Designed miniproteins, single chains. Designs and how they scored, part 33

Each design is a single chain, and the fold is of that chain. pLDDT is the mean over its residues in the fold that is shown.

## One batch from the design tools (miniprotein)

Design m1199
Fold by ESMFold2-Fast:
Structure m1199 (fold): chain A 55 residues (1-55)
Amino acid sequence: MDDEEAAKLAEEGGRLFREGLASGDDELVRQGGRLMKEGAEASEAGRRVAEAYGG
């Protein structure tokens, strides 16, 4: 996974995570968190994006 792909994955995960928290949807929170983690673990760019959504 390249830096751009990982950053986009973390970004999409962050959006789903926030939507899940807002709606109380545990499955959506888990899905978003998983995508953010995958992006963050794949590259430093993904990690920076995940941190921006998690902070």
Scores: mean pLDDT 80

Design m1200
Fold by ESMFold2-Fast:
Structure m1200 (fold): chain A 60 residues (1-60)
Amino acid sequence: SAAVEAKAELGRSLMSEEQRKILEEIAEKLREIGDQVQRYLELLRQGASAEEAAKAAGLG
């Protein structure tokens, strides 16, 4: 039955649960940094100074 196959897939997922959780947390932080960099570049394209753009994007 589909339920037996789903349980096997969940078991495989659980075997790497800790590792996947850590990788997902790292990926989320990298996405946040990527968003800040994109905002910084966009502000520079709109004529903001490097200092102003960095402050507005949350880069220090």
Scores: mean pLDDT 75

Design m1201
Fold by ESMFold2-Fast:
Structure m1201 (fold): chain A 74 residues (1-74)
Amino acid sequence: LTPAERRLLEGEVQYALGLMAYSIGDYELAIRLLEEAIRLYREVAEEDPSLRERAERLIRLAEEKIAEIRREME
């Protein structure tokens, strides 16, 4: 794995953990994990132009999930 590919995988792991936290009702942890996934995806987009479109798509999915969770917390 390249450094960018490894970081993409790390982001995908954080995203999955965020969804797990959401499923058990830990909304604060879920948002933190999804925000960490977004941070990693942004770094991937900066490091590897070939992964940029994939990373940007994953950022949008994570941002939408955070918005969904925030609506449920109100």
Scores: mean pLDDT 89

Design m1202
Fold by ESMFold2-Fast:
Structure m1202 (fold): chain A 80 residues (1-80)
Amino acid sequence: SIADWLKLGLELEKLGRYDEALEAYKKALELAEEEDADKSLIASLYSGIGDALHRLGRYDEAIEAYQKALELRPAFRDAL
């Protein structure tokens, strides 16, 4: 499930295996897209990816992930 992939990603991140954590988050996104999940859910997944990247010092990639989340949930805040 999407939740299982997210949990796996978080656990891999804590172990310092960031590339594998990102792959797990990408699998969660693939499942969300295949299941035609709500844009809000997909935005939450991008936010999670951004948080993980930020914690690992990958700021440029984190910004990109956050921007994608904002595009999917523009009514959240005008962060531009």
Scores: mean pLDDT 78

Design m1203
Fold by ESMFold2-Fast:
Structure m1203 (fold): chain A 64 residues (1-64)
Amino acid sequence: DPELEREASLKLTAAALIAVGNDDEEALQEVRKISKDLEAGKITPEEALKRAQEIMDRIAERDA
């Protein structure tokens, strides 16, 4: 689904920007790996969206 692929890419970009803003190198590395796995077809766009959201939620918990 090209729409889901685009949403996944945008979500991963948002997660990467949040990770950089919070100096979270581990989260940034996770986003990079998910992006590469998505491009290689190793994971689905739905799985990439889920993992990106989990990273964003984890960073938000650290800021609280």
Scores: mean pLDDT 81

Design m1204
Fold by ESMFold2-Fast:
Structure m1204 (fold): chain A 90 residues (1-90)
Amino acid sequence: DLDDLLAEAEKLTKELLKLSKELEEAIKKGDKKKVEEVRKEISKLTPRTVGTIIALIGLQLDLGDNPDIQAAIDKMLAAMKKVQEAEKKS
């Protein structure tokens, strides 16, 4: 269901952005325990995030041009890149 996938994408995007911010703050403070805790939470979300992106790409291929699907994919990828940029500061 497209609506369910879009809702899951929004939820995952919000969670990744929250974890990205928490990771940046933990790194800035030198809190190694908090950095590892946040990394574990990111690792738990990674399979769901990748799976959701793949499912959205599959729907995009089946449905053709759908701006809501493309926007959801773009937002999720941006959130993942923000997590990767925070990790580089470790």
Scores: mean pLDDT 85

Design m1205
Fold by ESMFold2-Fast:
Structure m1205 (fold): chain A 80 residues (1-80)
Amino acid sequence: SAEEEARRREYVRRQLGRLMAAIDAGRFDEALALAEEIVKTASKEEIDLLIGYLRTLRDQYAADPAKAAALDAIIAILEK
């Protein structure tokens, strides 16, 4: 239904906000857990867009080994 789809989209949007905040704060364990929840609830299109964004972000943080490794792990979860 339209109501169920709207609630799913809102939930995914909130989880994406939490994921970005966790990455920015270096809370990588939280970010990995959020990625596992996002992959279960987000549409393929939403996941593909997120992967594209995270790959761009990964390239920006190539000189930060901890952040780069965390982003690689998050992308791997989303590609399952």
Scores: mean pLDDT 87

Design m1206
Fold by ESMFold2-Fast:
Parts: structure tokens; C-alpha cells; sequence
Structure m1206 (fold): chain A 64 residues (1-64)
């Protein structure tokens, strides 16, 4: 139905926004770590698929 299509589009948009925010946040943290002389590999643990999936799920819940 039309409503189901609209809801799916909203979900996909929210997912794209969450992904962009996650990428921007990780990039900013890497820059800060590099500036501080800390190995960015420490941040690599946060870039695991599990962390990404958890953040995307939370973003979708908040966007509801």
C-alpha cells in the first residue's frame, strides 16, 4: 500500500542520516586522536559492524 511505501522511505532516509552522522563522528574522533598523537587503531574497535548496527538501530528508534 501507499502508506507502507512511505514508511519504508522514511526508515531508509533515517538510516542514511544515521550512517552519515556515524561516519562524520568517527572521522572527527580519528582527527582528534591523530592530533593528540594517539594511535587511531584504538578507535577501530568502535568501528566494528556491531557498534555501527547498534547506533543505526538507536537512530531509527529515536526518529520514530
Amino acid sequence: SELEKLLKEREELAREIARTLLESTLRAMIEILEEAGVDPSKLGDLAKPETENQLLRLALEISR
Scores: mean pLDDT 68

Design m1207
Fold by ESMFold2-Fast:
Structure m1207 (fold): chain A 69 residues (1-69)
Amino acid sequence: SLAARRAALRERLLKVPGVGPELADRLAGLLAENPRGLRSLLGVSPEELATALGISVETAQALIELAAE
């Protein structure tokens, strides 16, 4: 289900330094609707992702590293 997929994504996102519950909930919602899930972040530059989400480049890099696992 989308709810189960969102919950699983949220748990993984919360492990990233700089990702709090609010950002994790927002990202999990968006990524659960994407067939690629976390892998949809692959090919996005850290700088572009940071700008799009309003986060630091360091947090964006950590998110992309998580997506590559």
Scores: mean pLDDT 82

Design m1208
Fold by ESMFold2-Fast:
Structure m1208 (fold): chain A 88 residues (1-88)
Amino acid sequence: SLEEERKFLEKKIKVLEEMAEQARDDGDYALAAAYYYLMLKISEKLGDEERVQEFRARLDEIRKELSTDPAQQAEFDARLARVDAELA
């Protein structure tokens, strides 16, 4: 049912959030950002506007922390765009 799918996705978000926090603690900001991006996409499917805003903000913070190098940020954005295209 739609309700069971929603509960499954909500549990998945919790696990992904813990994995993202662990990746960030380990200094793997690229991996942490990928998990936040997945959580953002799941939250969009759930219609959870508050979580979409939260995960978008966290993703933006990680992008700012990753580098002051525009080339590194551009590569990161390109990777996110590719994931988006593969999910479409």
Scores: mean pLDDT 76

Design m1209
Fold by ESMFold2-Fast:
Structure m1209 (fold): chain A 71 residues (1-71)
Amino acid sequence: MEELRKAVAEGEKLLPQEKSPRLYFELARAYAALGDTEKAREYVEKAKQASPEPLSPEAQEVVDRIRELLA
């Protein structure tokens, strides 16, 4: 649980530079797993509005960590 919160915080730090729909979507899944369904819904909406951009290596690491923790 704490590792998931830290992965979310690192992903959110990247958002000002990297508004990837995939990053938003994984943040939504992480918040849903944490029980924060309101924030999960917010990030789903942001993912739908984001332009398709390739993930930086830093964002890819965050995405991979969230996916592993939610597996």
Scores: mean pLDDT 78

Design m1210
Fold by ESMFold2-Fast:
Structure m1210 (fold): chain A 69 residues (1-69)
Amino acid sequence: SLKEELREKVLRLIGLKLRIIGLEFDLELAEERGDEERAEELRKEIEELRKEIKELEEEIEKLEKELKG
């Protein structure tokens, strides 16, 4: 069902967004400590997750259009 696929993708999207929030807090802490190596690792992880989120949001938009007509 398109509604079931939409639900699964939305729940995954929420999970990824929560993970980014955690990584952004970790990044702030790394920057406060002057841990530039850790900060660079976290920025890379955040960037990769943001790409995944964008792809998933595009998939969700396509499914929503199919459901709306």
Scores: mean pLDDT 87

Design m1211
Fold by ESMFold2-Fast:
Structure m1211 (fold): chain A 57 residues (1-57)
Amino acid sequence: MVEEAKKEAEEKLKEGEDAKEVAAMLYQRAQESTDEAEQRALLDLAAEIVKKAKEEA
């Protein structure tokens, strides 16, 4: 789940998807998970994507 979500997020960013929207998708994935560790990993990934987008500025 986490690895697939990460790959999807990276592909969407390459396609020009907004980083905030990609982060929202990861947030949705976290809500679908029942594993707290997986949820936190997805939330951390979303935060990293937003941070990288800000760094590109």
Scores: mean pLDDT 76

Design m1212
Fold by ESMFold2-Fast:
Structure m1212 (fold): chain A 61 residues (1-61)
Amino acid sequence: MALQHAILAGKAIQEGDEESALEHLEKAVEASDPERAEGIRRALAELARELGREELAKKIE
């Protein structure tokens, strides 16, 4: 279930929907162990940076 929310957060980041991205991120983190939650945050923050969304990347971290 956490993986599904992480995927949806990633799509929202690509589409520029910051509100949906943060909502799905919160659900993915809540459904994950601390170690996996760190991995999800790191991956999504890196995706946001690659797309030039540095402000969003800082909110994800």
Scores: mean pLDDT 80

Design m1213
Fold by ESMFold2-Fast:
Structure m1213 (fold): chain A 92 residues (1-92)
Amino acid sequence: MEEILREAVRLVDEAVDALRKKDYETAIKKLQEAVRLLRTASDDPGAVLSARLLEKLIEQVEKIKAGESSEMDHEITLSLLEMHRSVLKIAV
């Protein structure tokens, strides 16, 4: 369980870096990998909740990539992802 959470944190960190560079494709890929790993820990309520929150953030990044969102939406999404990353690091 802890190894899954640590790997998810690493993937979210990589997604944050990609999003800062506006590399939306890499950010989406890393977040999808994190969600997949967290879903393998389906007996951990924290992992299940984290996967659901990351799925919502993936949806927002996809909208930004498609040009359906403002620069403010990019900053808000980045801030939410960084906040979630910090919460995951505390949970490990």
Scores: mean pLDDT 78

Design m1214
Fold by ESMFold2-Fast:
Structure m1214 (fold): chain A 82 residues (1-82)
Amino acid sequence: PPAPLTISGSAPVRVREDPETGEVYIGVPPDNTVTPASGATLEVFPADGVHSVRVPAEAREDAIRAAELVNKEKKPATIHVP
């Protein structure tokens, strides 16, 4: 089963949605960290020092919630990636 993905840090995290697939891309700046749970597979796409995490459409709401939590509270937030 897929393991949860944790995002943490003080820099703002950006969320972009693919309108065709419903997939969500989370831009994590270099001052933040992305930690998958042990055994999880993480897709990270570097862009200008920013790592983009791809999240499937089924986890869209969880991804948006996690990004808002990191941006507002500066606390680690977990996304359940299928």
Scores: mean pLDDT 68

Design m1215
Fold by ESMFold2-Fast:
Structure m1215 (fold): chain A 90 residues (1-90)
Amino acid sequence: MKEELLELIEKKEDLVIKAVENVFGVTIPDSKKQAVLDTVKEILLNANPFYQQQAITALKNDDVALLSGVLTGLLLNPENRKKIEDAIKK
């Protein structure tokens, strides 16, 4: 699961960035995209199996809406939200 999820995030970087932009209502500059991707990888790899499985499904199907929903659920945790906000600043 974790290896498949990591490979899908790396292959579908544009989809992941688009989902983060949708959730935060922002445009992520190219210079910040790698930091945001690294942060999303950390959050998803430490998520419970349900969120990991939903993220895999969203990435396989190019489903931005489902991925945005997964991220919205994970960002109800203030620590996860702060990590992405900090990545956008760097």
Scores: mean pLDDT 84

Design m1216
Fold by ESMFold2-Fast:
Structure m1216 (fold): chain A 83 residues (1-83)
Amino acid sequence: MSDEELQEAIDLIKNSDYTDEQLAKIISEKTGIDYETALKIVKIIREAEGLSPEEVIDRITKETGIPKSVARKILEILLNELK
């Protein structure tokens, strides 16, 4: 996944009409990550202001303990669902 695609995913998540709860359910169902962790990830992405895609991924890994590869996979899943 390119940095451009990561930024597109973040922008789509931030501007989506989907609720945090709806996005968390999509992540949980597609990745097997527990709902509460998925919800935390969605909130981190939506709360992030002025951060680069890599900084958003770093914040997800720091706050949840999820590996960077898994955080990137979550953004890829949401990009595919929201476009």
Scores: mean pLDDT 83

Design m1217
Fold by ESMFold2-Fast:
Structure m1217 (fold): chain A 64 residues (1-64)
Amino acid sequence: SEAEELVEKGEEAFKKGDYETAKKYYEEALRIDPKNSRALSGLVKTLQALGESKEAFEALVKAG
């Protein structure tokens, strides 16, 4: 699916240390599928890597 492709791109960006790009891909995946567990987990990890603790906490609550 489109959301799965975006998650894969986010994971690839994260592995390269490109956390800003990873964040964008995970956010776009969640726009398409708000309950996508892989995208939610990826976003939480990415926001923590960026030091965005409040946003990471909010994403974690949604992942639940």
Scores: mean pLDDT 83

Design m1218
Fold by ESMFold2-Fast:
Structure m1218 (fold): chain A 70 residues (1-70)
Amino acid sequence: SKKELAQKYLKLGKQALEQGDYESALKYFQKAIDLDPTYASAWAGLAYAYALLGDWEKAKEYAEKATRLG
């Protein structure tokens, strides 16, 4: 299902963060959001990845989105 695939992309994004591959993490979290735009954990992952890249404005925006959904 789309939700199962979104969960798989969330796990891949978290794995990429653990490996320091923030660019791949962003792509995986975006794929999870594309599959389930209500997936709060995926928005939180995207926010965290942007924070690690120093993009605080996007980090804040997406963190607020995650909070509103979850």
Scores: mean pLDDT 90

Design m1219
Fold by ESMFold2-Fast:
Structure m1219 (fold): chain A 88 residues (1-88)
Amino acid sequence: MALPLTAEQREAFRKKLEERKEEIEKRAKEAMERGLNASEEELERREAEVKAIDPSAGKVGRVQMAVAEALRAIGDELDALQAEAAAA
């Protein structure tokens, strides 16, 4: 349930995003490194999870795992920032 931000909330989000850029980059990098070091069993489990959501999804390699984990970490940080901006 994504609610559109007001103009004031958008400006607050942008300022918080600039302040949190370093932390977001750090989290994304750590998540990416975890994905690149994923075991073959972890890749198979992730592939099954992705296919449960989208049956047309291709085979999940370590690079795709790394990208997915990085996007997840970024998404979590952006969700937190959006909640903080909405509270301002």
Scores: mean pLDDT 72

Design m1220
Fold by ESMFold2-Fast:
Structure m1220 (fold): chain A 60 residues (1-60)
Amino acid sequence: MVTLEGIVGTDPTEEGFMLYDPKTKKYHLIPSSKNIKVNGKKVDLSSIKAGEKVTVEYEE
């Protein structure tokens, strides 16, 4: 399981979305895995918008 906190950098695409980590000042690609949770909930990636502060969890 991976847990990341950050700011959504772009609206999601078929590849996923970019999450900005303000602590490291780096972007992470969050893949469009079916096991992604955002703020503790399984969500449709199309509901996520650039500029949102989120906690992302996913597991293989």
Scores: mean pLDDT 74

Design m1221
Fold by ESMFold2-Fast:
Structure m1221 (fold): chain A 92 residues (1-92)
Amino acid sequence: GVSKTIGLILALLGLKLEGVEVSVSLSGDTLSISISGLSDAQKDALVAYALTLKSKGATVSVSVSGDTVTISVSGLSDGEKASLLGFVLTLL
C-alpha cells in the first residue's frame, strides 16, 4: 500500500501545480514521476539529482520528451523516495 508519507507528499505536490503538471505513481518498488512545464535549468537539475541516485546503486530510468521529464526509480528506501519527491517540490 501507499504510505501516509507518500500520500502527504502527493497532496503537497497538488498545491504547487500552478503552471506545472506533475504525475506520480508507485508500482511495487518503482516510483515514477512525470513533470511538464519546467524550465531547461529545472529539467537539468532534476536529471542530475536522478543520476546521483543511480550512482548510489538505485535503478534509474530518465526520459525527456519535449516539455516532459519522466523519471522511474527502484531500489530506494521510503525515506529516499520522500527525499526525491521533496526535491521535485523545490522545482515547483
Scores: mean pLDDT 72

Design m1222
Fold by ESMFold2-Fast:
Structure m1222 (fold): chain A 71 residues (1-71)
Amino acid sequence: SAELEALIERSLELIGKYREAYEKGDKEAMKKALEEAIKTLQEALAASTDPELKELLQKMIKDAQEELSKL
């Protein structure tokens, strides 16, 4: 669906922003990118009907939450 595709694209953009902030040591930017990524991934999970995609999204959410907890 167009909604799911947009949410996945947004999640990848936010992960890219997190990576850039990580390389620069910008903890505030890292935190904002992770918080937005978690929210967008949760929305993608709710919009998904594919079990394999749901499992991948759940893992990505967990990994992002673990990284956020270290900031």
Scores: mean pLDDT 87

Design m1223
Fold by ESMFold2-Fast:
Structure m1223 (fold): chain A 72 residues (1-72)
Amino acid sequence: MRVTVEERREVVERQMADPAETVRIVHLHLTVRADGEGPLLEVDLDAPESEAEEVWRRVREAAEAVTRRALE
């Protein structure tokens, strides 16, 4: 069985009304798939751009751990 990890990042700019500022939010999507099966794991998270790398790293580590266990 082979497993594919698909990562998707989308940056969304939100206009705040008061005070009027543009804030960047990163939408993080991770999908783990196995041959002949549907998604084993799907994760969707929104994080401020300043925290996105840390959040993504943790999610990636968790996904890899789950994938390793699923291969047993």
Scores: mean pLDDT 71

Design m1224
Fold by ESMFold2-Fast:
Structure m1224 (fold): chain A 81 residues (1-81)
Amino acid sequence: MSKEELWEEVDVALAIMQAALLRNIAKRFEEKGEKDKAIEYYEQALKVLRDALARVTSPEQRALLEQVIADIEKELEKLKK
């Protein structure tokens, strides 16, 4: 593994962890009926993942980020309805 590949894997892992924390906070606000706050945290999670996707060139890492993004987009869309 090159240093570049290692840094991409670390960057993706950190982005997914940060997004998971933001998603968990969003769900907590959703459970409290604080819909606007839930939306804000879901959108922050999407931004973290999309920013990571813009930096990553590995097809495997990009596919992983795109899957997590799609899952959060579905949750956010249900909340906005």
Scores: mean pLDDT 84

Design m1225
Fold by ESMFold2-Fast:
Structure m1225 (fold): chain A 108 residues (1-108)
Amino acid sequence: DKLLEEYFKSLNIDDAIKLSEQIGEPDDAVGYFIKGLVYLKEKKYEEAIEYFEKAIELEPNFYQAYFLLGIAYYKLKEYEKALEYLEKALELDPDFELAKKLLEELKK
């Protein structure tokens, strides 16, 4: 997925993986988000969802977590859930260009 690869590069996922190795099991929203990113990169979508949901429980305005939750559901072919989470990401940050582009592509 080219869009997901571009997003991972923009987040510097390799640095996020190195950070996750140093901090161990997370107990904060950012730590859970980083663990979700690692699982998403490994194509372990159900595990990624669990960690993104934990991130959102701690930080309900975490629009990046909603965006990646939408992607994970899309990869599981749960398109209605994917659409709902992408729309929530845009509701929280209307200027989130990647979420806007992906939502427009999924509606075609």
Scores: mean pLDDT 77

Design m1226
Fold by ESMFold2-Fast:
Structure m1226 (fold): chain A 79 residues (1-79)
Amino acid sequence: MEPPLVRLETAAGDPESVAEVLAQVAKAFGATDEEIEKIREAALNGDWERVAELLQKALEKNPDKVVEARSSRPPTRPA
């Protein structure tokens, strides 16, 4: 259980799948629809640096909300 080559990108495959995951993460941060769209476009283009920049901006906007995101542990977790 110590695979040094298993990272987030290991099974990412399609950039569309990665873009969807990143969009959900941004939404959890409280990003606006416009910000989410920009992140999706950057991810679909494979511009990971731009994705990181946009995610950082969203996090800076709502850092408090992100920290307080999951205070409870519900048994149901919708996709």
Scores: mean pLDDT 63

Design m1227
Fold by ESMFold2-Fast:
Structure m1227 (fold): chain A 62 residues (1-62)
Amino acid sequence: SALEEAMENARKRGEELARGIELATGEKPEVEVEAVDEEHLRVRITTKEVVIERVVPVSNLL
């Protein structure tokens, strides 16, 4: 489904960002992707100091 593809794409992009943050800071953040509804998902990146959370339309990840 479009939602499943978007979730896989979000996880891949999140892991790329996490790698960049780890290289810059020495800390690997946690990346979480969850469905909010059929058209939106939530991406959360957690470090010891900062949490970044965004709701993203599925269409932006296809």
Scores: mean pLDDT 82

Design m1228
Fold by ESMFold2-Fast:
Structure m1228 (fold): chain A 77 residues (1-77)
Amino acid sequence: MPFTRLSEEQVKALREQAEKAGLPEEERELLERLLELALAGDSEAAQLLAIEEALRRAEREGDAEAVEEVRRAREEL
């Protein structure tokens, strides 16, 4: 699965998506920290990154139901 042990190229793609989405500074800092941990082989950090990416996508698409579902998944970790 692409959400475990992310490659450097996947990490770069996630950073570019976050910049395009115009994330606030606090969320960008959290994303960067999770990316560093995922690159170090932290599977939990990689899973959290996948959840954050799904949340950003749902917000861009205006899917309020998907946003709430992703938030619940994040709370369970």
Scores: mean pLDDT 65

Design m1229
Fold by ESMFold2-Fast:
Structure m1229 (fold): chain A 70 residues (1-70)
Amino acid sequence: STVERLAERIREAGERHPEYREVLRQAADALVTLAAQGKSPEEAARAAIAMARSLDPRAGELAERLAREL
């Protein structure tokens, strides 16, 4: 699914950028949780990216770029 692919890419980005690992892990977890709660993939991605941005603007930018590439 789009959610699973995006979560995987966000987690992989965290491994490549250790300084963002925790924020990106939280974003990937939020993405999966929100989708499981009935949010659309787009709504879940938007909310997870917004959360990442609030914690670290650069991590949020990275997550948004990954979402656009799907």
Scores: mean pLDDT 87

Design m1230
Fold by ESMFold2-Fast:
Structure m1230 (fold): chain A 78 residues (1-78)
Amino acid sequence: SLLISAGYRAIQTTRDMIEALRREGRKRVEDTLAAADLAYSISDTLKLSSGKTAQELGERAQELGDEARREAERALRE
C-alpha cells in the first residue's frame, strides 16, 4: 500500500529530524516541526483505515510527532 509506505517514510524522516535536532540544535527546529506536522497528517489518514496495521502505524507516527514537538520546544528553551 502506498499509504503504508508513506507512513513508514514519515516515521523514519521524523526520527532522522529528531536526531539532527539533537546534533545540530536550534537551527533544525523548523525542519523538526515540519516533520512533526507531516507525521500528524499521515497519522490522521492511517487512523481512518479499518486495518489494524495502518491504525498501529498511525499511532506510532503520532507518538513520534509528539516527541519531535517536545524536542523542538526543549531546544528553543536552551
Scores: mean pLDDT 86

Design m1231
Fold by ESMFold2-Fast:
Structure m1231 (fold): chain A 74 residues (1-74)
Amino acid sequence: MPSLAELQDELVELLDTLDPETAQRLLDRLQERLGQAYAEAKASTDDPAEQSKILFERLTEILEEAIEEARRAR
């Protein structure tokens, strides 16, 4: 399984290959999904450690989806 850092690096490299408008739209979509994932984690449990685990798993999924969207946008 790729690490969070590896996924971030791949996404950044892909965004650099896109035109600025496309990159901005993908970043806006990513920010929206991250905000929703955070809200869902907070709603699921009062335990900060458990919230962090849920958020980390969702963050990995969201980054993988963003990478695939960036690849398709090329």
Scores: mean pLDDT 79

Design m1233
Fold by ESMFold2-Fast:
Structure m1233 (fold): chain A 76 residues (1-76)
Amino acid sequence: MEEKARELVEKAEELLKKAQEAIDSGDYETAARLFEEAARHYEEAAKLSPDPVLQQELREKAERFRKTAERLRKLA
């Protein structure tokens, strides 16, 4: 379970990198979708993690990036 949580976090981090590149190019719609996907992966990782501290951290990241996606959609 921990290994799968780590893989999901890595996928989320790659999506965040691509989201930032989309922001830099003015593609706020693509950036919003990428932040939404990253948030989904963080939520899945939290569900799979047996560590309650890591679970909370990952859920907080998911919530933060969902809010970022909402803001970006208003700009698109």
Scores: mean pLDDT 84

Design m1234
Fold by ESMFold2-Fast:
Structure m1234 (fold): chain A 83 residues (1-83)
Amino acid sequence: MEKVERVRELAARPELTTDEINYLAQLAATDKDPEVRRAAAEALARSPHPAIQKAFENYLEISGDVSEEEKAELKALYEAARP
């Protein structure tokens, strides 16, 4: 199964375990596939979990292939979960 499929599966779940959150954080920060990093970052942005903030910020910092418009969309999702 492709990593993007796994991320999509996790994003559809109503709750995530700490291991699943760490898995998404690792993918967002370190995966070589920009689609996988983006999907993981989007799933993290939608989560209200406070431990996720650093992983999401790291993704935005290291992802050189994400457009300014796409980063704005991800930030909007992140801020909506953390007013």
Scores: mean pLDDT 68

Design m1235
Fold by ESMFold2-Fast:
Structure m1235 (fold): chain A 68 residues (1-68)
Amino acid sequence: LADEIARTILALVREGGGDADAVLQAAADRVGLPDAGEVARILLEAYRSGTASPEVIEALELLTRLTQ
């Protein structure tokens, strides 16, 4: 699931995505999650557990840039 979310975020950013909150909400909508908070929670859990793929790390880095 974290990998699917990460790939969705990367695709949304390529499409011109907007700010981090808009990208997270659009990713939630595409993956079928209730809100942006669940998207963020799943990605952060993957990172904290040490199971984060390169795509998850890249998506988190892009979201960090979008919040600046």
Scores: mean pLDDT 77

Design m1236
Fold by ESMFold2-Fast:
Structure m1236 (fold): chain A 58 residues (1-58)
Amino acid sequence: GERPSPPALPGGFKNSPVPHEEIQKIVAEQVAKIAAGEISWEEAKKLFVEKLKELEKK
């Protein structure tokens, strides 16, 4: 299993509709795709914003 650094606020904050861990997962996915050359930085940023909007929609 993985043993990453201790997560910051795994339950998220009360003033955030999206848990911090969910945001971290989205960021990690976008970074991985950029590193793999699957998408550009600009495209990754656009997808990140769209995913955040979907999660905030709830």
Scores: mean pLDDT 65

